# Ledger of designs, part 71: designed miniproteins, single chains, continued (5)

Each design is a single chain, and the fold is of that chain. pLDDT is the mean over its residues in the fold that is shown.

## One batch from the design tools (miniprotein)

Design m18460
Fold by ESMFold2-Fast:
Structure m18460 (fold): chain A 107 residues (1-107)
Amino acid sequence: MAMVHKVVLGVAPGSDPEAVKAAEEAVRRAAERYGAEEAYLVTTEDSYAILEAAFRIAELGPAEVHVVAVGPKEIAEDMARSAAMTLEEIAKNTGAELKVTTEVIYV
């Protein structure tokens, strides 16, 4: 059987301490729920943080990535979309086998 790595990627606006705290808790719960081997939390202060996380995940090999975006409704949906698109683009460019799912949590 090919080993497929289970990963949780949390994204939150770093300027919002409540969103970041909620994201830390949501990532922990999602990692437990999905049996994730790796869990990452990135904040929007660093525009390259999502890209860096995507490359790290691609280096693991075949992976199922669950994105959890936490923030105000408009921002959370945009962060989830951006993270999923970045993961899919890195998968296409590196030949990595990534299956991406998304979840949004509003604060």
Scores: mean pLDDT 80

Design m18461
Fold by ESMFold2-Fast:
Structure m18461 (fold): chain A 74 residues (1-74)
Amino acid sequence: SAELEAELERLKEEIERLVKELLSLSSPAQADAFIDELAARSEEVRAAKTLEEQVAIARETLEWIRRQVERLKA
């Protein structure tokens, strides 16, 4: 649906923004580990058969990034 496509686009934009913030707060070793995890999660989204699955995985990815950012800021 158009609503799910718009939600997925919004989530991808938020993920890109927070990834930049995450990497700016990270040591080189932490950044390498985060990039590997993000690459794996991106592949999961691409492999998903439905928009609903893609949105769900993107939401989980965004939540994971938010937790890492807050942890590094603390």
Scores: mean pLDDT 87

Design m18462
Fold by ESMFold2-Fast:
Structure m18462 (fold): chain A 100 residues (1-100)
Amino acid sequence: MVEVEVEAPEEVKEGEIIKVKVKVYVDGKLVAELEFEFVPPKFGIPVIAGDLVTAEDGSQIFVVVALIPLSENVYEVRATAGDSKTGDTGEDSRTVKVLK
């Protein structure tokens, strides 16, 4: 079973970087801990970042983080991870508000 945990700020000021921490667990074991930095897009275009981690057993763990505009000043940070060995996937999300 793949489990994902996302840490992101609830609020940032206009022009600040959104720092996102993603932890990935496979069968209760921490296999990846990654940090992503996003600049909120002025035009509401989704931004996607990803990484690929090789676990100790040789399986590939993919991690994709999307910053998705929900409204003018509100974004969803969605992290998805998958294990190539089992086909299991996990997801977690947080909402970030941009203060003017």
Scores: mean pLDDT 80

Design m18463
Fold by ESMFold2-Fast:
Structure m18463 (fold): chain A 81 residues (1-81)
Amino acid sequence: AASPEELLQMALFLQEVKNDILEGKFDKEKAIEIVKKSDLSEELKQYLIDLLNELSTLSDEEKIARLTEEIRRLMGQLNAL
């Protein structure tokens, strides 16, 4: 299970990805590099990389909706601890 610190780190990372998409400056390869250099567990790194790859198949509107849902899910888990 993810720690509170890992849940917050993931939520903040996805919020930055969402902001980059909204500003037209999203770079998937740079986002993957940030994940790989993070202190997250290998399981959580793989989860975020899989999500970033999923996003690359979506429209910008769908990316924003998917990220908004995932951020809410992570923050919900954090608030339940």
Scores: mean pLDDT 86

Design m18464
Fold by ESMFold2-Fast:
Structure m18464 (fold): chain A 81 residues (1-81)
Amino acid sequence: SEELEKLKEELKKIEEEIKKLEEEKAKLMEQLRNADANGLSLDEILAIIGRILRIIGEILDLERRKEKLKEKIKELEKELS
């Protein structure tokens, strides 16, 4: 089914976007853990925290979209069986 293939491609794109955001978050968290060693100011630390929180929000929104898309794929796969 072309519809099923399109949904699976959309799911793959969402999973790739989540992965990129998780990698960005991990790098920022590493910077935050090493803040003292790297001589980061309080303003720089707060900026990193703000960016991490934004990324967490984006991941949560994408995870919700991912779950809805997975349910739709599962329903279509059952109809095609």
Scores: mean pLDDT 87

Design m18465
Fold by ESMFold2-Fast:
Structure m18465 (fold): chain A 67 residues (1-67)
Amino acid sequence: SLSEKIYEKIKNLIRERGFRLTPEGEKVVRDIAEGIAAQGGADDETIEEIVNLIIRHLLGRLVEPIP
């Protein structure tokens, strides 16, 4: 589905920056991906902005460093 594709894209961008989703982060990012998919998707710049906001402001809650 489009939401699953967006979820995997966000997850992969987070991984490329040395982080992984926490269990709370998985749920929240799935909800974000579903909301984006309901609007027909988002451009790469919007998705990158979402990733930047998650890493910068939600470190320890939604994302953690890869061991």
Scores: mean pLDDT 88

Design m18466
Fold by ESMFold2-Fast:
Structure m18466 (fold): chain A 100 residues (1-100)
Amino acid sequence: MKVELDPEEVLAEGKKYYESNEFDLELDIKLELSDLEKLVEALKPVVLEKKVLIGSYVKGVFEGAVKPEEFEEQVKKLKKLIEEAPENTKIGIGIELAVV
């Protein structure tokens, strides 16, 4: 299934949870592998421009047969984005692979 993520909503919820002393925003989202690339691009301005997103955790579930090479490449892109986050930013992205 396809889900479009709004970076502004993710940022607003992340700030809300930080201010409430809750550090987790869990969104159970079913994503196709192609939507993972959209997620990376959507989060890139928030992370790299030092627009703080603290305590946000986004879960994506992938449905269907996926090529391991494509999956690994997208995971590496997400890992790099997290590693390039500002020092006071905590971003967790969990992905679960579901195969029929």
Scores: mean pLDDT 49

Design m18467
Fold by ESMFold2-Fast:
Structure m18467 (fold): chain A 81 residues (1-81)
Amino acid sequence: SVDAFLDRLVAEIERTVDALLERGLKQGKSLEEIVAEIRRVVDDMIERYAKLFNLTPEQVARLRARADEIIARAEERYKAA
């Protein structure tokens, strides 16, 4: 289904966010630097997915909303680390 497909793309975004957070923490980067890097990488991923899979504007908006939730959780994880 479309929902299952989009959930797989969201999982890829979450894995990427987790990897960038882990690397940034190990490198001693500030929260601002890590969040800025995550936002740039995630925006690029969603743009590539939109083109590669011919996603509708509604599907892109759903990915962006889920990505925003993931990034907000990553910010809270940084503060707890």
Scores: mean pLDDT 88

Design m18468
Fold by ESMFold2-Fast:
Structure m18468 (fold): chain A 61 residues (1-61)
Amino acid sequence: DAERRERVKRVIIKIANEPDKKWTLAEAAEIAGVSQATLSREIRALGFAGFEDLVAAVRAA
Protein backbone atom coordinates (compact mmCIF):
# COMPACT_ATOMS: atom_id res chain seq x y z
CA ASP A 1 0.00 0.00 0.00
CA ALA A 2 2.55 2.64 1.13
CA GLU A 3 5.17 1.25 -1.31
CA ARG A 4 2.62 1.39 -4.17
CA ARG A 5 1.98 5.09 -3.44
CA GLU A 6 5.72 5.80 -3.23
CA ARG A 7 6.42 4.04 -6.57
CA VAL A 8 3.72 5.96 -8.46
CA LYS A 9 4.81 9.21 -6.76
CA ARG A 10 8.38 8.70 -8.04
CA VAL A 11 7.04 8.25 -11.59
CA ILE A 12 4.87 11.39 -11.31
CA ILE A 13 7.78 13.51 -10.02
CA LYS A 14 10.05 12.27 -12.83
CA ILE A 15 7.46 13.10 -15.53
CA ALA A 16 6.83 16.54 -13.96
CA ASN A 17 10.57 17.31 -14.02
CA GLU A 18 10.94 16.23 -17.69
CA PRO A 19 7.56 17.00 -19.34
CA ASP A 20 9.02 17.33 -22.88
CA LYS A 21 10.33 13.75 -22.81
CA LYS A 22 8.33 11.02 -24.55
CA TRP A 23 7.50 8.80 -21.58
CA THR A 24 6.78 5.08 -22.03
CA LEU A 25 5.24 2.58 -19.62
CA ALA A 26 8.51 0.57 -19.85
CA GLU A 27 10.63 3.52 -18.63
CA ALA A 28 8.13 4.32 -15.86
CA ALA A 29 8.11 0.67 -14.73
CA GLU A 30 11.94 0.73 -14.51
CA ILE A 31 11.76 3.86 -12.31
CA ALA A 32 9.07 2.24 -10.15
CA GLY A 33 11.04 -1.03 -9.91
CA VAL A 34 8.09 -3.19 -11.00
CA SER A 35 6.78 -4.92 -14.13
CA GLN A 36 4.78 -2.93 -16.70
CA ALA A 37 1.67 -4.97 -15.80
CA THR A 38 2.04 -4.13 -12.09
CA LEU A 39 2.53 -0.39 -12.74
CA SER A 40 -0.45 -0.31 -15.14
CA ARG A 41 -2.64 -1.94 -12.46
CA GLU A 42 -1.43 0.52 -9.78
CA ILE A 43 -2.16 3.52 -12.05
CA ARG A 44 -5.69 2.22 -12.74
CA ALA A 45 -6.20 1.69 -8.99
CA LEU A 46 -5.56 5.44 -8.57
CA GLY A 47 -8.44 6.27 -10.96
CA PHE A 48 -6.60 6.77 -14.26
CA ALA A 49 -7.63 4.91 -17.42
CA GLY A 50 -4.00 4.05 -18.10
CA PHE A 51 -0.43 5.32 -18.27
CA GLU A 52 -1.19 7.82 -21.06
CA ASP A 53 -3.89 9.43 -18.89
CA LEU A 54 -1.46 9.74 -15.98
CA VAL A 55 1.19 11.37 -18.20
CA ALA A 56 -1.36 13.83 -19.65
CA ALA A 57 -2.62 14.76 -16.15
CA VAL A 58 0.93 15.39 -14.86
CA ARG A 59 1.82 17.51 -17.92
CA ALA A 60 -1.38 19.58 -17.50
CA ALA A 61 -0.56 20.39 -13.86
Scores: mean pLDDT 79

Design m18469
Fold by ESMFold2-Fast:
Structure m18469 (fold): chain A 98 residues (1-98)
Amino acid sequence: SVWENLDADVEAFAADLDGYLAWLESRFTKENAKELKEELKKSPIERMASTGSLVVRTTLQLYAVLEIAYKRHPEKYKDIYDRFKEKLNEILEKYGVK
């Protein structure tokens, strides 16, 4: 099912979360951080449909997927979801976008 594929994708992502978060931070610019802040106001479904810059679009899609996974299995995905949110906040703070 679609949900089984989503869960498998999240598990694969979780296995290399630290590497992915480091990659995201290395690819972000101040302009991307400003774009990200505005897009984060949107719903998960709207974020999945984002057509912005590649780094922001992939970040928003992944965040939406993690939020959906967390809502379905909070006990399993809370730590991954929280760490992802913390990294996004660190990126926004790093570029002075509050």
Scores: mean pLDDT 75

Design m18470
Fold by ESMFold2-Fast:
Parts: sequence; structure tokens; C-alpha cells
Structure m18470 (fold): chain A 85 residues (1-85)
Amino acid sequence: MEVEVRVDGRVVARGKYAGKAVIHGKEADVYEAEFTVPAGARVEVVAGDTSWSGVNPEPEPVRVRLRVYAFKDGSVGGESEALPA
């Protein structure tokens, strides 16, 4: 599956295959990316037919880890976490 991360419209990262996991009894392919979001910048993540976006509301840059879960039934899930500065 293709996973792209865009910050202010520019591709800054792509999801890398990180292995398989079983989530709530379903097998998923896991893709990971890490990237920095400048203060006030817009982030967009595109994963297959799914996309989501947000803005960094913090006054400082944030380092983010993204995980995308591609399930065998064609559904897609994702989560992101702020990493320590």
C-alpha cells in the first residue's frame, strides 16, 4: 500500500513496511513514518483511498510517528503520536 505524508502540500515522508500485526483478531500490514511538522503547518496523510489532515497547533515544531494499518479486508486504520523533543 502507498502511504504519503505531506506538510504544507510537500511530500516529506512515505510509509515504510514495518511488518505484520494482529489487531482485534485481524491481520494487518503495518507501515510507519516519522516526520517533523513545523509550528502552524498543515499535515496531510494519504493511505490508499483514505486521507486525513490536521494542523500543528503548537508554537514549536513537533516530531510525529505515524502508523498505518492495512487490513486484509481492505479497511485502513491509522494512528499518530508526538515524540519527545
Scores: mean pLDDT 79

Design m18471
Fold by ESMFold2-Fast:
Structure m18471 (fold): chain A 102 residues (1-102)
Amino acid sequence: EVKVITNEEFRELAEKVRKAAAEGNVEETIKALEELADALASSMSSEESKERIRKIAEEGIKEIKENKDDKAKFGEALNATLSDLYLETLKAQAEDLAAAKA
């Protein structure tokens, strides 16, 4: 069953990611990002939307790992990944709402 993620739930999960990153813990940052991506994917009714979220997370994790020793690039990769996950979630929710009204 699909559970719609709220803006507040997204904010809490994203804050967990940012906290791990601020502490300089790359492994915990990746783990928190995977938890966020799983929560977002589970909130979507479309397999295509779920796959897009997983791909965004995988690409973001790759960039974070490649830039783990460059704090500025690490932060840029993290911020871009969180932004992409948020925008994709909004698109998927809009598609689900449109389908429900049709």
Scores: mean pLDDT 78

Design m18472
Fold by ESMFold2-Fast:
Structure m18472 (fold): chain A 74 residues (1-74)
Amino acid sequence: SNLWAQVQQLQGRVQALLRQLAAQGKLDQAEAALRDLSTQLTQIGSQPIMTDADLQQAIAILQEAERIAEELLA
């Protein structure tokens, strides 16, 4: 579905930003800042069945993670 494609694209963008943060020596800071969002995403992913609502929530979490990672790179 289009929602799964959006989740995959956002995961790719967040991972690219985390690699840039790691190159700047900011990985520990990024992991601390993203801890709660990472926990929420893990909880969604641990469900036996993911609904469209769960995928939309994952998209929102990943968009917030991207925003935080971009702020840390500034």
Scores: mean pLDDT 86

Design m18473
Fold by ESMFold2-Fast:
Structure m18473 (fold): chain A 65 residues (1-65)
Amino acid sequence: MEEDEERIRKAAKLLVEYLKKLGFDFSEETVYKELLSRNPSKELQEALQKLTQEEIDKIRDALFG
């Protein structure tokens, strides 16, 4: 649904901001597409492991409400 895509886009935007703070240079479009496919790249998976629990919770809340 379009509403699901909007939630994923919001989560991708937040994720890109957090990853940029950690020195990762992912584009919002790349992250959005990987989250939509539900199959993120190895590079994105490794970057996600460097996020704090608080940042992960924020992304989860954006995805699921």
Scores: mean pLDDT 77

Design m18474
Fold by ESMFold2-Fast:
Structure m18474 (fold): chain A 70 residues (1-70)
Amino acid sequence: MEFREELRRFLEAQLPAVLAQRDAALASEAGDTPLARLLRPALAAGEEALRAALEEMLELMLKKKEEAEA
């Protein structure tokens, strides 16, 4: 149980920082170019997908561990 909670907290804590850094990097590299406009919406969609995927992956890991311990 401890491992699950710590892993979840770690991912939740790190994900926002990584996403913020990526957004800052994109702004720094592309500025207000057409490329930046295209990438910003795609990154926003990716952020939602990444969060959902991480939560689903955690659930799968927990299920697999519980099945192995059963």
Scores: mean pLDDT 63

Design m18475
Fold by ESMFold2-Fast:
Structure m18475 (fold): chain A 65 residues (1-65)
Amino acid sequence: DDEAAFEAAKKAALDAGASEEAATRLARSLVNGDTQAGVALYLEGRVSAEQANAATAAYREAKAK
């Protein structure tokens, strides 16, 4: 579910040290169908690679459930 995937991605980004704003932006972009959102935000300097990877992995795992 998109709601569960949003919460999982946001939590993973926060656990990786992202700000609440960055974690929310990552999670929202992922549930909107942008699976490259982490790469885009990393290239814009808004998140670290670790934060982007953590959020994307959690999103994919939640969608598999």
Scores: mean pLDDT 75

Design m18476
Fold by ESMFold2-Fast:
Structure m18476 (fold): chain A 74 residues (1-74)
Amino acid sequence: GVTKEELFAAIDAGDTETVLINANALLKAHKLPQVKNGELDCVIQKLKEYRDKLMTLDNSSFAIVLAYIVAECA
């Protein structure tokens, strides 16, 4: 499955299409609500802001925090 490392690599590359695909793959794997296109810029900015803390999490914990970030951007 998609990892947090792959998601951040897509963010670093500025590949917003791959960011959306990878974020939604992570969320789907954990049965969490998906990111909508209108929310993506907000989600990316929050992921960049909290990156150092988020990189200490395992992928399951990361997916849960990602879902909270998505909810705040909705």
Scores: mean pLDDT 86

Design m18477
Fold by ESMFold2-Fast:
Structure m18477 (fold): chain A 111 residues (1-111)
Amino acid sequence: MFKELDKKTIELAKKIREELLKNASAEENFKIAEEAFEKAAELSKEASKEAVEKAAEYYAIAVGAAEAAIEKLEEEGKLTEEEKRKAVSIAVASGLYYAAAVFNYELAQKK
């Protein structure tokens, strides 16, 4: 397991959430989360260490941006169950793509 990368990913997600909560709208934050999710999905097909590191970064961006979007909507009194489910779906799916990138990398190291 990439223990150090996992720690950095959690720290990056927190930092991105804080920055986006100050500087972007809820709609912009969901767009950032969706774009990061799509990049993580693309990288999940690769079997390189670089793809794992980039997938972790996009996973962090997707989680941080989704959380910032939810917090913005809650502050505005506009948060719905649909938006909560969307944020959870982005976070879970981007995490699965990061896990898939790790799995593909480890599988490629075995003959």
Scores: mean pLDDT 83

Design m18478
Fold by ESMFold2-Fast:
Structure m18478 (fold): chain A 57 residues (1-57)
Amino acid sequence: SLKAQARALADKLIAAAEREPVPEMKAQILRAAGDYYKAAGDDDKAAQAYAQADSLE
């Protein structure tokens, strides 16, 4: 399903963010993850990803 694909992409982006040493790049990846979680209907994970991105800026 489209939601399952969005969630899988978001999970992959979270893993990429955990390995990103540059805070600005990590924030961008986390915002993208938040957008995909939101598209998947996972509002709690989207909020967590956005909050983590905001803390890096």
Scores: mean pLDDT 87

Design m18479
Fold by ESMFold2-Fast:
Structure m18479 (fold): chain A 81 residues (1-81)
Amino acid sequence: SLIDKLEELLEKVKKAKTKEELKEILEEGIRLAQENKDSSGLAMLQRLYSELDTLSVEEAKKALSDVLEVRIDQLKKEEAE
């Protein structure tokens, strides 16, 4: 499911050590949002992508994990309906 894939990306974010790794994770997240027609997730991830180079590694990790956690929570609530 999309939720399972986003949870896998969240684990990758926690283990990431470089901006390059975070950029690759973010690009994968954008691809997943496009493939699953997740317009809300796509908008959140694209916004973060535009700001990524202005953030430190730790700030980028926090921002990306926050976006993924928010979207996972929203999708779980949508599936519970």
Scores: mean pLDDT 83

Design m18480
Fold by ESMFold2-Fast:
Structure m18480 (fold): chain A 74 residues (1-74)
Amino acid sequence: MLEKALELAAEGMRKLMEAYRRIKLGPVTPEDRALVEEGKRLFEKGYEEIRKADPELAEKLERYRRKLLEAIAA
């Protein structure tokens, strides 16, 4: 269901935002790395259904996720 896919993508993004906030404030911990990986996994799980239903929305969400991951890596 698209609604469930959107919830998964949103949860993934929330975890990535939390990881970014934590990493910005101090040294990267194993917990921070686990949070990044879980966020990526949840987003990817929802992404395929969103892409099939609304490819424009999927592209915007993926661009935002990539920018967030780039910020985390910096």
Scores: mean pLDDT 82

Design m18481
Fold by ESMFold2-Fast:
Formats: C-alpha cells, structure tokens, sequence
Structure m18481 (fold): chain A 66 residues (1-66)
C-alpha cells in the first residue's frame, strides 16, 4: 500500500490531524506538495510524501480532500 493511501485510510479511521501536531515549516511544505502534485496523478503525491513523517503525510491527505 502506498504512503498516500495509508494516510487517507488513517484519516478515515483516526480523524483529522490537529494543526498543533505540525510545525509552520511542515504545514507550508505539505501545502506546496498538494499545490504541485494534488491535481495530477496520485502516484506523484505518493512519491513526494514517501520520506515525510506520518503527520505530514496525513496533513497532505487532509489538504487534498478539501
């Protein structure tokens, strides 16, 4: 299972990640990832978040679902 797919499943099972769990830099990076890859292929999102901590991966998934 991809990192992005796992992040989506975690959101459905555990709920939304609170903003307080992320630094300003992590939130900015997640937004940049979604803005760059979010309208394209999901595989590009998966690759972009593969090295990110789970909290950032889940935040990317939250932004993508908006």
Amino acid sequence: MSAFQRALEALLEEGLVPESELSDAERARARAIVDTYGSGDVSALDAAIADEPERVRRWVAQLWLR
Scores: mean pLDDT 78

Design m18482
Fold by ESMFold2-Fast:
Structure m18482 (fold): chain A 100 residues (1-100)
Amino acid sequence: SELDELIEIIEKKYGETTLAQLVRQYVKRAEEELSPELFEKFNKGLIDLMKEYIKRLEELERNKASLTPSEIKALKQKLEEDFIRGVNELYQKALEEEKK
């Protein structure tokens, strides 16, 4: 699936093993807690968030020559934190929709 391919890119290409495992944990919890329809909606939103995260990592890599190592680390951490926050907000919203 597109989702599995994006998880593998984050894990293998970018070396973000902990982040990839966190995403897999969210997917597993969503599958257990959500109806099939809401799970598909969650997966679509997650794919969009993962694509944006990867795009921003690629933008950071393109701009690398104009940045210090310290600035690169700080920006990379912010991108990761923003992504994790987005995934959690998406998951919580899906749970609320399921309980209606």
Scores: mean pLDDT 88

Design m18483
Fold by ESMFold2-Fast:
Structure m18483 (fold): chain A 62 residues (1-62)
Amino acid sequence: SLEEEARRRLENLLRAYEEGNYVALRVAAHDLGVSVEELRRLIEERRYEELLALFVEALKAA
């Protein structure tokens, strides 16, 4: 499902963030249509439902 794929992508993003993979963070921000600063804020504030919604919308647009 789109929700399962979005959750997988969120898990991959969180792992990349923990590893300091800034290239992956920039790519994800572009794909989600947000700034890198906004993406960092959503991760740091644990706004996971909002992040999941962004991934679902990105997957629908692809």
Scores: mean pLDDT 86

Design m18484
Fold by ESMFold2-Fast:
Parts: sequence; C-alpha cells; structure tokens
Structure m18484 (fold): chain A 93 residues (1-93)
Amino acid sequence: SEEEKLYKDIKDTLIKDYGLPEETAELIAEFLVKRRNGKLTKEEAQEYLEKLQKLYEEAKKKGILTEEQKEVIEETLALIESEINEGERSIER
C-alpha cells in the first residue's frame, strides 16, 4: 500500500541518514504516517508521546544520541503535543 511505502521510506531515512535506533525510527514513522492519513486519534497521540519520551530518556541515559538525532526526536515530540492540543477545542462555557 502507499501507507506501507511511506512508512518504509520514513523509517529507512531515519535509520540510514540520521542513524536513529530502529525502535525510535519505527515509532516516529508510524506516528507521521497516521498523522498524514488523518487516522491519528487524541488517545493514540498521547500513547505516541509517552512511548517516544521513554525511548528518548533511555537513549539520553546511554549517551548514544547526536545533536541532530536529539533535534529530530524533540521536533517529533513537539508535533505530537500539537496534535493533542488541537484535539482540545476550548468550549467557552
């Protein structure tokens, strides 16, 4: 499917060009594909946020991340937080 091709292309770029750990690259690629296809729920966005934060904390503890890799992860975290916040229309009562 086009979704599988997009997922693979993003994942391969994150691993081959950025050197991200496979689990981190897979999580980011899955989030970006779901977001692009309008299939991302607020609940799923919260789950992606929690999972990516845990992977990021673990990688930082190991000291394995380059500054470029940190930037990619932090930009993705900000994007996930934006998706969660867009789901919250403030109903003025």
Scores: mean pLDDT 81

Design m18485
Fold by ESMFold2-Fast:
Structure m18485 (fold): chain A 80 residues (1-80)
Amino acid sequence: SLEEKALELLKQLVKSLLTTGKVTEEDRKIADELVELARKLPELEREILVGILGIVAGVLSIAGDEEAAAFLRELVERLR
């Protein structure tokens, strides 16, 4: 399903950013694909996605990974 694909992309992006603290070209491609899929998701699923990304951005910011944190905050705005 679209929800399952979005969850897979979310897991890949979150794992990458939490592991490296940096934004790679692959991370940008995953984020772009996630935005396109999110446009097709029900409102509740999009709000859950935004919530998860916001929490992860907070964790990255606490860890001092401000580049990755800023990237996820921008992604949240793209999903609204």
Scores: mean pLDDT 86

Design m18486
Fold by ESMFold2-Fast:
Structure m18486 (fold): chain A 99 residues (1-99)
Amino acid sequence: DLEKYIEVVRKLAETGPNKELALELVEQAEKLLKEGRYEEADIVLQAALILSNDVSEEVKELALEAARKALEGRLEEAYELLQEALILASKEIAKKKKE
């Protein structure tokens, strides 16, 4: 249920770092969902979720670029950038010992 997922990500964005950017991406994902653009909405929501965590500038840039490519309808590029952001974010979280 993508609509319920949007509400969960919104709550995380409200209490996380990069609140303004993450909430902007949540709003964009809602607009995409309303337009029936489910794949783009999912990518943008995942980018917002990444930004709601304490991640490096490199991860933030990858997540924002993935969202931008999704908004442009460039799904293959968006997925590649999102995958890179997720892999790097996972490594950073592991290095921080998830404290």
Scores: mean pLDDT 83

Design m18487
Fold by ESMFold2-Fast:
Structure m18487 (fold): chain A 80 residues (1-80)
Amino acid sequence: MSLRDRVEETAREAIEREEEIREELAKVTSEETAEEAAEIIVEGAREALRMLEAGAPAEEAARVLLEAVARAAELVRADQ
């Protein structure tokens, strides 16, 4: 599987499973923080998909996803 295929698959999965991601995060943080963190991840996933459709390199799209996940993780850690 190429990096592009992995990024595309991961991004689609994150978008489809936003509610599940929120529910899992809500087990370790507040409902408010879980909702915000899930939204950050899904927005990052949508942007990564949009970048790939626009012909951006897979590495750039992967970076957008990683930055979104890092921001979400930071919010969850700050809420602990």
Scores: mean pLDDT 85

Design m18488
Fold by ESMFold2-Fast:
Structure m18488 (fold): chain A 56 residues (1-56)
Amino acid sequence: SAAELAFENGVALARALGSDEAVALIRDAGPAFQSDDEAVRAEALRRVLAALSAAA
């Protein structure tokens, strides 16, 4: 699915940036991206983007 591909790409990007913190946050957020609740998915996305931004 598109969500699975986005998750995998996020993990790969975090690893390329050398951020173990970003990798852990993206992996922990994985199940939330499969939620039917849009608020849960939006919060998970915000946390992942914040981690990637801090790592870059």
Scores: mean pLDDT 76

Design m18489
Fold by ESMFold2-Fast:
Structure m18489 (fold): chain A 100 residues (1-100)
Amino acid sequence: MSRQTVQNVINSTNIDQARQQGQQLIGDITQSRNDNDKTNTTGAFTYSSNGNSVGMTMQGPDNTPRGIRSSQDAGQKGDQVQRDDSNSVIDAVRHITNLM
């Protein structure tokens, strides 16, 4: 499920798991946009490597990012993504998965 997927990415730092879950998140975001639905997507993704952190949040019906507190306390985000900019969110996830 997306909740477990996002929390595993944030909490584990397992590179193989993070890569797979990043791909799933891209799919979920893309499907949500393609369905021509006005429903927002809610999620969070963070990857940390060599002291750098890349994180993103998405706004949805719950309007509450989950599992992102640790990424905020991890220092700084290497890439900044607007919650309302789905293209930048997708690009950030693809960039991170390419680094893996």
Scores: mean pLDDT 44

Design m18490
Fold by ESMFold2-Fast:
Structure m18490 (fold): chain A 76 residues (1-76)
Amino acid sequence: SMDMQQMRDEITSIINQGDQYIQNGDVSGAQHVIDQLQDQIQEMNQRYGDDPQMQVFSTVAQSVLDQHQNMVSSLE
């Protein structure tokens, strides 16, 4: 589905923005992007939770979210 691909591309973009804020030591910017990523993962799971490929992508995205949260905690 083009809608599923658009959701994956949006989440990937948010992940990349989070990486940039973390690399720059911008805790406030990183926290904002972490909140956006969490909301988008929840939206994806509500819309596409029955799709096996989207379940796999959700697991990977959640792992990245957890990693970003740990990295931000390490900057404080």
Scores: mean pLDDT 85

Design m18491
Fold by ESMFold2-Fast:
Structure m18491 (fold): chain A 55 residues (1-55)
Amino acid sequence: SPDDQLARLEAEYDRVIAELAATTGDPELVALAREGFDQDLAQRRAQLDAQQAAS
């Protein structure tokens, strides 16, 4: 389902953030990456909600 796809993407983003934290140790860089991923996920959720409302 679209919700399952979004959940998988969120899990992938969490994994990328964890790897970034482990490799760089830079909390500012980690915070910026997390903010970017959160914005992307929020936009995708909004688009999914709009699509479901139109169906």
Scores: mean pLDDT 83

Design m18492
Fold by ESMFold2-Fast:
Structure m18492 (fold): chain A 105 residues (1-105)
Amino acid sequence: MKYVAIAYVSGLKGDPKELAEAALEGISKVGEIESVRIIETPYLTQMFVKLKDGSEATISVLNSGDATIVVVAKTPERARELAEAAAEGILKISDGEVRIIVTEW
């Protein structure tokens, strides 16, 4: 069974790429990154992150000040840990409000 954590972060200030890189830095502190694929536009930075433990994260940051981080992991604790770490990374460089939901996939 897999678990999904979704972190919604709102009220962000700054460049979407810098905010997405901050989220990735947060994840890197609690998990070993295997690969990252990046899609960058003036309005959206999206990162697809694969971790060596088989967990996956999608980081999406809009220039509107909204971010969504979707994590898929083997346990609900791991999914929450990765989503919280990504949100904490963002909040080191921007003010914002965070809501995290964890569910079975």
Scores: mean pLDDT 88

Design m18493
Fold by ESMFold2-Fast:
Structure m18493 (fold): chain A 117 residues (1-117)
Amino acid sequence: SEGIERLIKKLIKKAEEKGLPEEVIEAIRNLTEKEIIDFFDELIKNSDPEEQAKLVIIRMIILGELTDEAEEKYIKKFPGITREMIDKVKKEGADELEEMLEKFIEALIEKILEKIK
C-alpha cells in the first residue's frame, strides 16, 4: 500500500531525527501492514472519542479506505465515534490530523523500542 510505504518513510525519518540505532530503523522497515493495523486498533480502543475519530480518519487515509462504507464500519466498531465527529474532523481537522499522526508515529516508535528492549 502506498499509504503504508509513506508511513514507514515518516517513521524512519523520525527515528533518524531522534538518533535511534540501526536496529530500530530495521524493525521499522520490517513492519507488516497487519502489525500497523493492530497497533492502530490498540491505540483507538485506548483513546478518548475525539482522538478515536482522528485516528480512524488517519487509518482510513493510510489504508486507502476513504469510503462511506469504511466510516460506517468504524462507527459500529467503536461506539464512542459518531458520524458528526468524523465529518467535523474532515472539515476542520487538517492541522489536528497532522498532530495526531505525529502522536501515532511517536507511540509506534516507543512500542518498537519496548519490543527490541
Scores: mean pLDDT 80

Design m18494
Fold by ESMFold2-Fast:
Structure m18494 (fold): chain A 87 residues (1-87)
Amino acid sequence: MKELEEAIAYLEEQLEKNKDDPIKKRLAEALLEFLKYLKENLSEEEAKKKIEELDKKLEELGDEAVEKKWSEEEFVERFEKILEEIK
């Protein structure tokens, strides 16, 4: 789980750097909670597959948000829903 531990450490560093941006902070906090859940509850191989699935869904989410002109709040709500669906 070294890659997952490194991702968690990176997000914690990004949270400190972006502490004045409430949307970036909320997104990073949600993702950090998700990654910590994977580390605690899944094997390294299972966690890697979930991260790959998340990466694909986030690409689709980004495209849809631009097309539909979602608010930042709508984007965050959809992001949190994707994290729950992948768990």
Scores: mean pLDDT 78

